# Ledger of designs, part 9: designed miniproteins, single chains

Each design is a single chain, and the fold is of that chain. pLDDT is the mean over its residues in the fold that is shown.

## One batch from the design tools (miniprotein)

Design m300
Fold by ESMFold2-Fast:
Structure m300 (fold): chain A 61 residues (1-61)
Amino acid sequence: SLLDEIRKRLIEVGRKVLAERGEDPEKFTEEQLYRLGALAVAEELIKDPNKDIKEILDKLS
């Protein structure tokens, strides 16, 4: 489903955020990765509220 695809992409965004901070993403739970990814997407939406969520996910993942 679309929601399952978004969840997977948010988890990948969370992995990338942690890796860029020098953290090992494999030490974190799926829920923690999901929340980090969601926060990163929210930050991009705050900067540009008119940006498509798919474009944000494609940029960050």
Scores: mean pLDDT 84

Design m301
Fold by ESMFold2-Fast:
Structure m301 (fold): chain A 64 residues (1-64)
Amino acid sequence: MASLERARRISELFNKAIEAFKKGDYDKAIEYLKEILQLAREDNDEATVKAAENFLKYVEEKKK
């Protein structure tokens, strides 16, 4: 996947993670966030990695 296509996919996944979180579907939100982390790491996008890790920690705390 080209980096522009990865950026678009990451944006879509963030929107899906936010919607899942709003619906209380924490497992689905975690799934999307893990996919974002994989894509961001492949693209060496440190800012997106940090954003996804912070959101993931928050969702995991809400699931406890």
Scores: mean pLDDT 82

Design m302
Fold by ESMFold2-Fast:
Structure m302 (fold): chain A 98 residues (1-98)
Amino acid sequence: MELAREAAELALEAGVLAVKSAVTREGLSKGIAGALRGAGGLFLAEQGRGLEAARDALQGAELALEASKHSEGELAERARELAERAIELAREAIREAE
């Protein structure tokens, strides 16, 4: 449960940072999608839906990671770091729930 919530929070943050540093329309679009899925994961975690929250966090983090490839500067680097960490935590949360 804790891992799913943390992963979703990091996915949301990564998506937001990717949006702020986006240099392409694709980066902006994927960053927004990543942030929204991260937010959805947080909502699901608050409802006690840990496995669903972890899955949404994973999808959000993967989108934020893709978005960071279309972004530049320190915020883009931070978005990548947060997205990679979110992916790891989400995978651990899914593994523990199975």
Scores: mean pLDDT 87

Design m303
Fold by ESMFold2-Fast:
Structure m303 (fold): chain A 62 residues (1-62)
Amino acid sequence: MAMEEERRKNEEILREMEAEGLITPEARADLLQTAEEFGMSPEEMETMRRVVRLARESAREA
């Protein structure tokens, strides 16, 4: 029950990340599989999204 809800939230987070251009469609599929394998929570996925955004900003400045 809870796992299915978390899976849907994780998929939505990854879709939003793709829409923002933070990840590719291919990376989205790989990250979803990884999240399922390691039981990542939506909070952990949001943290990853933040890290990816920061990395993108750092790469742009560097």
Scores: mean pLDDT 76

Design m304
Fold by ESMFold2-Fast:
Structure m304 (fold): chain A 100 residues (1-100)
Amino acid sequence: SMNYRLMLALYSEETGHLFIVVWDNGNLVDVEIVDVKSIEEAEEKFRELAKKYGLKLIHFSGNEGVAASYENEEARKKLAEILKNMDTEAAKKLAKELEK
């Protein structure tokens, strides 16, 4: 398998939570739930965690409340495939953006 690390997050305005999952080579290594007061705080927390995991390539879809971070092109492709298999419009939109 190709080496890759990626992170996916979903912001819920209704509950005030940012849900974050981190994968390394297809294995789930971390799940965090963070209390956030706004989409702006959600973006800041996502960027802080991306930096913590050494992920510098960030895609934040504020309008959809979905964010992704990845270390390389292989990780980007794996993220797009995971998002395509999710049954939400936000995930499908983000997958399409990551394929560009």
Scores: mean pLDDT 73

Design m305
Fold by ESMFold2-Fast:
Structure m305 (fold): chain A 58 residues (1-58)
Amino acid sequence: SNLFNAVQVIQSQRDGARLPSLTDEDLASITPQDIQQAQQTIQQMADTGKQASKELAK
């Protein structure tokens, strides 16, 4: 689901910043705007991965 993917992206970003894991309250507070932002991040990561694959294929 879109929510599940958004939560995973948010958790990865927090882990990278060494912030504590999302709490149940944080999960309940996720808004549709947060989901849209996370989807944009997922798309950017996918596009970056494709570009990296092209470089490795050389």
Scores: mean pLDDT 68

Design m306
Fold by ESMFold2-Fast:
Structure m306 (fold): chain A 70 residues (1-70)
Amino acid sequence: ILSEIEREAEEVARRLEEKAAELRKKGDYEKAIRLDILVGMLQLSISLNSESAAKKVIELGEEELKEVEK
């Protein structure tokens, strides 16, 4: 269960990092910074080994990815 959440968090962090890099290259620094912050939060949630924290941050990351992809 926790190992599955850790894998999901790492996958979402990777997607956020890739999207932030794309936005930064396009000059959309405001959106890129928002994604960079979420990557840090996801990495921290993994290190804390908290299922509830990891799940919440994964949800926030997925929501933010949807918003910046509009």
Scores: mean pLDDT 77

Design m307
Fold by ESMFold2-Fast:
Structure m307 (fold): chain A 61 residues (1-61)
Amino acid sequence: SLEEKAKRYEELGDVFASIPGLENLAAAAYKLAADYYNELGDTEKSREMQKKADELLEKAK
């Protein structure tokens, strides 16, 4: 289901975010989770995931 996909990519983002050097992969996973949450109508969770992705990309520079 879309909810399972959203949750799975959120979890994947969290795992990658915990590993130094995988910030770009974590951001990609969070962006995908944001897309699935947005498709579900969960705009708040979608924005949360996008914010996590953006923060990781700022740290990676």
Scores: mean pLDDT 84

Design m308
Fold by ESMFold2-Fast:
Structure m308 (fold): chain A 56 residues (1-56)
Amino acid sequence: SSSALQQELEELERQAVRALLEGRKEEAIRLTTQALKLKGASDEQIQAQIERILSA
């Protein structure tokens, strides 16, 4: 269970990076937010990642 969840989170993060590289920033933000929320990230961490994606 924990191992499967970790793999799913890692895959979501990889998909988010891939979406960003493809120029799909909105999708990248959605995927990144979903992954961070699943692992209990703070609003500050989520905002920092969104800003990073928007500035890329």
Scores: mean pLDDT 80

Design m309
Fold by ESMFold2-Fast:
Structure m309 (fold): chain A 84 residues (1-84)
Amino acid sequence: SALRRELERLIEEGHRHSAEGDRAAQAGDLESAIKHYRRSREAYRRAAELARRMGDDFTAGVLEVAAAVSELSIRILEEKIKKK
């Protein structure tokens, strides 16, 4: 279905940006890492909402946790930048 394809696309987008954020953070590119984690968070949040609308509460819960992890990464890096 079109909804399932959109869900898969959003999950892939979330994973890709999460991985890019991790690589940027490891390289010390904190501003780049935050931008990628923000895109990851947005993609996971959209995916979770779509999963909820499809009645897939388990997948929605997993994606909500993934978005929360991206949010935590953003907060940690923002605090690290502010303390320099």
Scores: mean pLDDT 91

Design m310
Fold by ESMFold2-Fast:
Structure m310 (fold): chain A 71 residues (1-71)
Amino acid sequence: SVEEIREKLKAVDPEKNPEIIKKIGSTDSVGILKARLLQLGFNPTDEEAEELLRILQKEGFDKFLEKVKEL
């Protein structure tokens, strides 16, 4: 379920799940990022999704994951 995926994502160790890093890290569109987060049970605004994409591209996956957990 989406909730199971959300809980699994919150417990993800990036070093142990490179496929998740690759899939999310290849996202170059705010709309696609927002849709993927919604599928995982997160409900970002467009502005939050834009900031998350910036963090992902400029500050890296670990900072991105920290911010996603705050949603």
Scores: mean pLDDT 66

Design m311
Fold by ESMFold2-Fast:
Structure m311 (fold): chain A 68 residues (1-68)
Amino acid sequence: MIEIVAETGTDAKVIEEAMKLFGSDRAIVVPRGTPIEEAIKLASSEEVVYIPAGTKVEDLEKLPIYKK
């Protein structure tokens, strides 16, 4: 299962579209400027997609899937 980790300031619509695209039922929001490594640790799932603030829907497919 893939978990979405979004930086504070990411549009809710972008988070919703990411959850649909990656088949995720869980998303968490982290403070802006949180390092990717720390953001991944906050997720419960072994596979994580990190969404930086300012990411557009068209760029979601380009985001890497991080594995713990």
Scores: mean pLDDT 82

Design m312
Fold by ESMFold2-Fast:
Structure m312 (fold): chain A 93 residues (1-93)
Amino acid sequence: DDLLRAISDRDVDGATRIVVDMYTRDRTPRSQLMLQVSTALHQYLNQRYGGTSPRSRRAMGIWRRDSPRVIGSRDLDDFTTRFRDMLTRIFSQ
């Protein structure tokens, strides 16, 4: 579970590279990618803070606001930028 490891390490660049590789090499749909990221993020937040902690709620608030914009990205560069920015905001909490 390389994605969970990257998220657990707060490695924004590593997580972004893994997701971009799934999108470009494996041709995984954006909605399915975001589901996998959501699952890994929930596991990370539950392990580190507990799922109902204020930090977990703020992180998931950012996810709910920003993930539709990531899914709706125009192209790969827009997707990559929006995804990286979203993770940066999540980990800054």
Scores: mean pLDDT 84

Design m313
Fold by ESMFold2-Fast:
Structure m313 (fold): chain A 68 residues (1-68)
Amino acid sequence: MEVELNMRVIGLTLRAIGALLEGNVEQAKKDIEDLEKLSKEAREMGYEETADWAEKQAKRLKEMVEKL
């Protein structure tokens, strides 16, 4: 299960980056929301490292959106 969650963090992060490169801020914001939701779910399941990683990715992507 943790591997599955880690793969989802990777997928959402890459999708968000791709959306930002295409100028699709709307999609990037949705992907960030999904990362924040995934972080909460991972934390509730006891996967603290995955949760922290997802939060970090969401924060970095938010900073990228704010600089556009």
Scores: mean pLDDT 83

Design m314
Fold by ESMFold2-Fast:
Structure m314 (fold): chain A 75 residues (1-75)
Amino acid sequence: MSEEAKELTEKGKELGKQEKFEEALEQYRKALEIDPNNKEALDAMILMLQKLLSKEPTNEEYRKELDELEAKAKA
């Protein structure tokens, strides 16, 4: 894993602990742009999207992104 992707993943974890799930999601997206095979960032994005959907169940963007990431994780 690249150092930059690792730093973004760690920042996402800190934001997630503060329940800043949207900001955490953004950091994980950036990590995956740098390292598309970053399993830790992928799994963390799935978790953040699940938390965001629990608060906004009708958000089609979060649902679509979650479905795409879950499909990728199972492949």
Scores: mean pLDDT 80

Design m315
Fold by ESMFold2-Fast:
Structure m315 (fold): chain A 69 residues (1-69)
Amino acid sequence: MSEEELELEVAKAMLQIAGAVAALAHEKEGKLEAAEEVRRRGEELLAAARTAEEALAAARELLAYSEEL
């Protein structure tokens, strides 16, 4: 893999971890609908990310979005 491809894959993994942790936090509070919404949004952001910077920005956006739920 190129360095750029590796950086993107690592950033995407971080986005996936952020989404999983946020969804789990909502599930622990009994907010199953909020957990599902975070997972849905995370999948959309993951599919849209083309660069490591986009994936990391998406992770921050997802965590901020999760805090509003």
Scores: mean pLDDT 84

Design m316
Fold by ESMFold2-Fast:
Structure m316 (fold): chain A 92 residues (1-92)
Amino acid sequence: SMDALRLAEQIIDLARQHGAQVEVKAEGDKVTITLKGLSPTVATGIALMAIGAGLDGVRVEVKIEGDTVTVTLYGLNKAEQERLQRLAAQAQ
């Protein structure tokens, strides 16, 4: 089954391939990934990935608001959160 870290890495990689701005915020065991500037098709694809992972037991929430996609993931430790923040910084 897909874990939260693997889902987050796949989402960041896909967003980077499509030129999106990627921001990662860590709060406790929660990570919020904010993606800006995605086309509706790519935004829908990311939302479907998150929904699929949720059905497979990953604790994940997804919101689409205009050109912004917000993915919230739970259960990530500090090292995993720091890894995702570094990946987001490299997505520029």
Scores: mean pLDDT 82

Design m317
Fold by ESMFold2-Fast:
Structure m317 (fold): chain A 58 residues (1-58)
Amino acid sequence: SPADVVLEGVQRTLDDPSNTPEELQAVIRGLEAILPSLTPEQQERARELLKRLRERIG
């Protein structure tokens, strides 16, 4: 699904150490915006990705 492609893109963003805090914040915003429209499995994956993104910024 298009949402799975987005989640894979977020994972690639996390795997790239060159991303700035501003870029990570934009990804967090985008992922939070789509979260309510995701399936339960995708929501669980998205929440883990959000946790990792927030840890990278802090």
Scores: mean pLDDT 84

Design m318
Fold by ESMFold2-Fast:
Structure m318 (fold): chain A 97 residues (1-97)
Amino acid sequence: LIKEAEEAFKAGDYEKAAELYEEEAKRLEETDPLKAAEAYGNAAVAYALAGDWEKAKELAKRAGELVEKVKGKSAGAAFYTAVMLRAIGEVLDRELA
């Protein structure tokens, strides 16, 4: 699943990459919440690149909530912020390339 999402992302198919990362995140949520948070973060970045900022913010928030459950409020907030900054940076990098 992650490899297929990475291949879609590399091909510029950001919407497909986002969907695949989100599916992986949902699969991991109960067994490995930190890996689920990483997958939600990757999905958020991909949705932002696809132009869906509302979905990007939603999934970044969910990623932060999963990190908060394992590592506490400060870590969760930091993770949310890092995901959103990465999404903005990736979009700007492609617009300003």
Scores: mean pLDDT 85

Design m319
Fold by ESMFold2-Fast:
Structure m319 (fold): chain A 67 residues (1-67)
Amino acid sequence: SLALFYIGLGRYYLKQGDYENAIKYFEKAIEVEESPLAYRILSEVYRKMGDFEKAEEYEKKAEELLK
């Protein structure tokens, strides 16, 4: 899956502390296929960056996809 490939790349950059590239690849995963996993990871990354408003926004998007 192309979406899972981008999630893998995003996780790789996240482990390196490269939040900018991590976000780019998670956004590419969402462009291919919206998933609760990709939104939750984006929420966590924004929270680590101190952007609590965006973190909550992406968390809500993940929850809505699980309905």
Scores: mean pLDDT 85

Design m320
Fold by ESMFold2-Fast:
Structure m320 (fold): chain A 88 residues (1-88)
Amino acid sequence: SPAEERARRAIEILEELREFVRGKDPEVAARLEELIDVLRMALESGDPELVEFALRGAIDTLETLAREHPELRERLEEARERLEEILA
């Protein structure tokens, strides 16, 4: 479904970001892992509303992390923008 495709694309973006962050900031990596897990659960549910909710939550979390971690801000903002494009 379109919702499942959105969830898969979002998981891919967050996994790429987690790989970049791995070894640089374990706190941010752990937060990204939590977002990936929530999106995987939404994907398995097949519920478009849960996928949209999970995507919005991921966008909000990335915005917060970008403010708190200026050294990772560019990469976090890039990922957030890509997730916003999926949601649009």
Scores: mean pLDDT 88

Design m321
Fold by ESMFold2-Fast:
Structure m321 (fold): chain A 65 residues (1-65)
Amino acid sequence: KVSKITGLMILGVAAQFEGHLKSVRVEGDTIILTTAADSPATRAVVEELKKAAEEAGLKLEVVEE
């Protein structure tokens, strides 16, 4: 499932550069997202990543800063 992890990381990094996330990290089978702002766009990005992680059999943790 490495290709699924890679796809999720690419989406996460894109969201980070768009200002929706402060960071994206992978620890084992867990993807850790740190959100930059609480907005409808940020929530949509988080939901998309959450769904993709679930389909890939990965865990997702969201940290608000």
Scores: mean pLDDT 71

Design m322
Fold by ESMFold2-Fast:
Structure m322 (fold): chain A 81 residues (1-81)
Amino acid sequence: SREELIERIEDLLVRAINLAAAQGREDLKARLIALTEEFGKALKEGDWERALEVLEEIARLIGELDPELARELRRLIEKLR
């Protein structure tokens, strides 16, 4: 379901934040946290287009940490479309 996909995305976002911290990428960690909060806000407001835009920006940032993790997120984004 869409709700299950969102939970899977949120789990992946937590993993990405932890990865940024583990790699000493504190600036990316802070930005990923802020974008994760923006994603949650867009979902609560029912702004589905904004939620998907935020996820695309998150995928771009995750690509700087781990291209395979970014690819996993992009697969989940496509399933939401």
Scores: mean pLDDT 88

Design m323
Fold by ESMFold2-Fast:
Parts: C-alpha cells; structure tokens; sequence
Structure m323 (fold): chain A 90 residues (1-90)
C-alpha cells in the first residue's frame, strides 16, 4: 500500500511537471497534457492511491491557474472527475 502510493506520487509529480511545461508552450499542448495527467490520476485512484491522486490534481490546478485561467478551468474540471471516481471507489 505505502509503496504503491509513493510510486504514484512520483509518477504524478513528473506528469505535473510535463503539464506545466506544455502549458508554457501552448494552450493546446496544455490541454492534451492535462488529459494525460487525468488518465494517470484516475488509474492511481483505481489502484488505491486516491489521496495522492487528489492532492497531485489539486496542486496541478493551482499551478496552471497561475499560468493560464483557461487551463486552470480545464484542470479544475479534471479534478472534479478524479474526485467523483474516488468517491465511487470505497
């Protein structure tokens, strides 16, 4: 359990950095990177690392909102979906 959470935390941190990098290049690249991050976060929730996934998604929303309000909105919608999946996984 703890090992799994640490692994997903590292993967999600890396994915967040990729999202930030893509967002600085273009809105289109930022949107695609957020979608890839969301898929990884959803997989983390299903694997039992929901706390790590939600925290990583929240940090990604905060960072993107500082760069682009438009990308911040897309990331917030992704966070809402991740939280919905987490609520269904008891």
Amino acid sequence: MEELKKRYQALLDGAREEVIKAAKESVEKGIEAVRRFSTLAGNAVLAGAKDVAIEAARRTVEELQKISPELGKVARQALEEIERIAKEVD
Scores: mean pLDDT 82

Design m324
Fold by ESMFold2-Fast:
Structure m324 (fold): chain A 75 residues (1-75)
Amino acid sequence: TEKADELIKKGEEFEKQGNLEKAAEYYRRAAMEYHKQGDYVKAAVAFSRAYDLEGNKKLAQKFREAAEELEAEGR
């Protein structure tokens, strides 16, 4: 089992290399792991990153807004 933070680092490395498909895959895996751990803010941020890389700007924005709302609630 990989730690969610490690999955994010792998996603960022693939994004830097221009491998957007792998970057999105790792961001999704990180988001699911954060969600399992109850870190809903980091989960929403990771989903937002994945959707943005796939060109789904509408879902990316929705998850970014969800993350900001959860941060405002102290979660």
Scores: mean pLDDT 83

Design m325
Fold by ESMFold2-Fast:
Structure m325 (fold): chain A 63 residues (1-63)
Amino acid sequence: MELSAEENYEIGKELFEQGKYVEALVAYTEALKLDPNFEEAKKNLAKAYEAMGLKETAAKVLE
């Protein structure tokens, strides 16, 4: 299934809202592979890592 960066970001947001942080992380990562400058996806990827208790990894995503 060929999804756009925006579609992957929307899926990630829905998964995050459901508490599915690992699945949300995968969706945000795919969005960033398609658009590396997608700042909203990058911020939400960091939030997914924080929600999983991975604060150091979240900080590295924002660098």
Scores: mean pLDDT 82

Design m326
Fold by ESMFold2-Fast:
Structure m326 (fold): chain A 60 residues (1-60)
Amino acid sequence: MTPEQVAALREAARRIAADPGLTDEQKVKVGRDLVERAPEITSPEELLAFADELIEKYKS
């Protein structure tokens, strides 16, 4: 991954950890799903958008 993708992953992880609507179990699942898919997402912006989508999916 590029340094920009690593920075985006760190920011995504911070957003997941800081979200008050997710349980600890949901945070672990969201984080794992994000990391698993991250190598297939080339854009840092798409990676952050995907993280936001995962958060909303688990909150619903």
Scores: mean pLDDT 78

Design m327
Fold by ESMFold2-Fast:
Structure m327 (fold): chain A 120 residues (1-120)
Amino acid sequence: ADTAEGAAVAFEHLSQEAEKAADLPRKSGAEKTAEILRKAADFMRQAAEELRKLADQGVPEREILRRAADAFTQVAKLFSEALEAARKEGADPEVIDRIEKLVSAAQTLADILRAEAERA
């Protein structure tokens, strides 16, 4: 329960950061970058809900952790796609820096959760 909730909260926080990161690209005309960041935010909100549902259904903690790790791996891929779009659309260096930090955060969370799954 605590582990699934921790992962769900992490998805919700990173989703909020992705939505904030989408504001500047949208205002500067980097529409594709903003679209991908919003898709990542939506995916993370759905992942948080699914993890809580799995915990309520009594799914083993190890399986919940593996699913969370896989979902953060997908989020890292979406953020990498947003980073490529930002560079192609000529986004401001501050926007590029924010997205690079989002990629790193998602990769770090995936690695942590995968390691925890091996211990559970």
Scores: mean pLDDT 86

Design m328
Fold by ESMFold2-Fast:
Structure m328 (fold): chain A 89 residues (1-89)
Amino acid sequence: MSPEEQERLLEQLRAHAEALLAHVERVAPSLSVEELEAMLRAAEETARLAEAELARPGLSPGERELARVAREAARRLVEVLRRALEAKE
């Protein structure tokens, strides 16, 4: 991956993550507890995989930044989903 391709992908990934987070925050009140729990499990697994990737030796700076962005987005999604589940008690 070239530095220019990596920068473009990082920008797109960040933009998509922010759009997804905003969308989930908007729709979460209309989702069932079952749907929210399924999404939470998927988000927690994504965060775990991103952390495992960050622990991998030999990552290029670009691969490390991609993994960091993915981990941050997944962790933020986990927090949004947990808050939505708490609201549905």
Scores: mean pLDDT 81

Design m329
Fold by ESMFold2-Fast:
Structure m329 (fold): chain A 59 residues (1-59)
Amino acid sequence: GPRLYRVVHDFEAGRPDELTLKKGEEVLVLDELPDGFWRVKSLKTGKEGRVPSMFLEPV
């Protein structure tokens, strides 16, 4: 099932499929994609998009 992660550094989306996130926000990881940009859902906004896995830590 989806796993709860916390954003450890601000990320600004550079592509339409990416999601802008602020440090301290929580996300559900939906897909751990092999390119290192994982598909997540923001718990704050309900929006989905891709973010670098390096900016996420498990809760």
Scores: mean pLDDT 85

Design m330
Fold by ESMFold2-Fast:
Structure m330 (fold): chain A 56 residues (1-56)
Amino acid sequence: KIVVEAAPTPEGRAVAEELQRYADELVAQGVPPEDAAERVRQRARDLGVDVEVLIE
């Protein structure tokens, strides 16, 4: 499972929740967890937000 963590701000939580849904969709489509985590990281960079992406 992929877990997305962001800064404990309202904006950070909203973005983390959106990225979490994206990660869940990628895994549901059969994307390997490592590749899904990398795509989530790239999307976060494109959005200009700092998040931690963990594989559990």
Scores: mean pLDDT 80

Design m331
Fold by ESMFold2-Fast:
Structure m331 (fold): chain A 86 residues (1-86)
Amino acid sequence: MSPEELRERALELMREASEAAEAGKYEEAARLAEEALRLLEQLPETPEVLETKAAIYEALARAYELLGKEEEAEEYRKKAEELLKK
């Protein structure tokens, strides 16, 4: 896929993840967010890509917290903070 297609697909996956989370499907939401993150890892780290990754890490932290996986949730929160604290 082109870089533009990879980013567009990652954003689509994040919309699906948000929908799953609102439905209480936190495991599915985490899976979709992890797929979006994998796509973004194939792109160069521009400020816009890093901002999107931070949002994905925050979504993962929320999903894992609601699944009772507090250690994983804290790890993703720290990753999001590091990307925003340049």
Scores: mean pLDDT 82

Design m333
Fold by ESMFold2-Fast:
Structure m333 (fold): chain A 62 residues (1-62)
Amino acid sequence: FKVGDIVQAKVDIESDNPDELSLKKGELVEVLEVLEDGFLRVKSLTTGKEGLVPEEVLELVG
C-alpha cells in the first residue's frame, strides 16, 4: 500500500480502540499514511472518519 491508494475492507472490522477505525466489509477508504507494525492511517469515503486499520484486513480496489 501507498499514500493515496483507494482500498477496501475484506471483512467487517470492529474496534474498541479510539485510535482505530471500524469498517464494514467492502467499505472504501483512502490511505493517508503507512505506519510501522502493519497499520495504515485511512479515511473512510463513506463516513469521512479517519483512524488506524491493520493492513492485513484491507485490499486494493481493481
Scores: mean pLDDT 79

Design m334
Fold by ESMFold2-Fast:
Formats: structure tokens, C-alpha cells, sequence
Structure m334 (fold): chain A 55 residues (1-55)
């Protein structure tokens, strides 16, 4: 989950598309929350954020 989220974030950032800034910010915040909790946050929130960003 976390590795997939990091890869998705990197891919979105490389696109340099202003319309994706909100998705990038959301994904960053979810990754940070997951890391800060040591993976104790519900992983479905992370998966959902990745799926939404890549659609």
C-alpha cells in the first residue's frame, strides 16, 4: 500500500499538470498520516486515494 502510494505520487508529480495539484496534495497528506502512525491507519483510505488519483 505505502510503496504503491509513493510510486503514484512520484508519477503524478512528474506530469507537472496543475489540474493534479489537489490530488497530489491529498495523496501526500494520506501518506504522511500513514507514516506518522506507523501503519496503524486504515489502509483502505490510502488505497482509495491512490485509485481516485490514477483515474
Amino acid sequence: ALDKAREALKELEKKNDPSLEKQIKTLRNVIRAYEASGGRVDPSSLEKAIEKALK
Scores: mean pLDDT 71

Design m335
Fold by ESMFold2-Fast:
Structure m335 (fold): chain A 71 residues (1-71)
Amino acid sequence: MSNRRRAEELTRQAEQAFQAGDYEKAVELAEEAIKLDPSNVRGYAILGAAYHRLGDDERFEEAVRKAARLG
């Protein structure tokens, strides 16, 4: 499987974890997706949303800024 395909799969899993309320799992999966594909806008968006839910405002702002620059 290509790194981009694996990143896409992990991004979908992160989105599902986020929708289930498992924000820590969403962060873990989104970080793995970004590691495989650093241009993954959706991965950064989910990462930011999950950090916001966990109360990590600084990491939320960093992730949102990165997503904005890529999209």
Scores: mean pLDDT 83

Design m336
Fold by ESMFold2-Fast:
Structure m336 (fold): chain A 98 residues (1-98)
Amino acid sequence: DEEAIRAYQQEVLEEARRAVERAEAGEKLNYEEYGLLSAAAVLSDPEERERLLETLDKQRIKIFKEKNPNATEEEIKEFEEKQKENDKKFLELIEKYK
């Protein structure tokens, strides 16, 4: 049922957009919302996908800083660079299997 699949995809994208808006407002995302944003990124165009990944990365960095309050600027940068590498691998995987 193409109509049902399309409706489901639209609901996933709309829910992901709300999660992004909440995260941009400074709210913490839960585990379920992380999964939702990852799924939505697969369904999104390149521009929306970039915004979703940026939101996920910012949330991960925020959590890292809260869990590691004594982290050096170098350790924070290394974590940020690792997130960017993971995003690149994720984008390459989507492109390969699209």
Scores: mean pLDDT 77

Design m337
Fold by ESMFold2-Fast:
Structure m337 (fold): chain A 60 residues (1-60)
Amino acid sequence: MDEILAASAKGLTELIEKALKEGRVLTLEELPASKEGAEELAKFSEETRKALEKAKAAAE
C-alpha cells in the first residue's frame, strides 16, 4: 500500500475539518491540487468530495 498517497488523502479531510472548526468551509476548488499518484488520489478524492458536500450542508 502506498502510505504517502493514503496520507495525502487523509490530509485533505483534516484540512476540511480544520476549516469547519474555524467557522468556514472549503470549496473543492480551494483545495490544493496534486497530480502525483493521480489514480490513487482520484479514488479517495471522490469520497472526500462526498464528505465535503455533506459537511457543507451541515455547516452554517
Scores: mean pLDDT 57

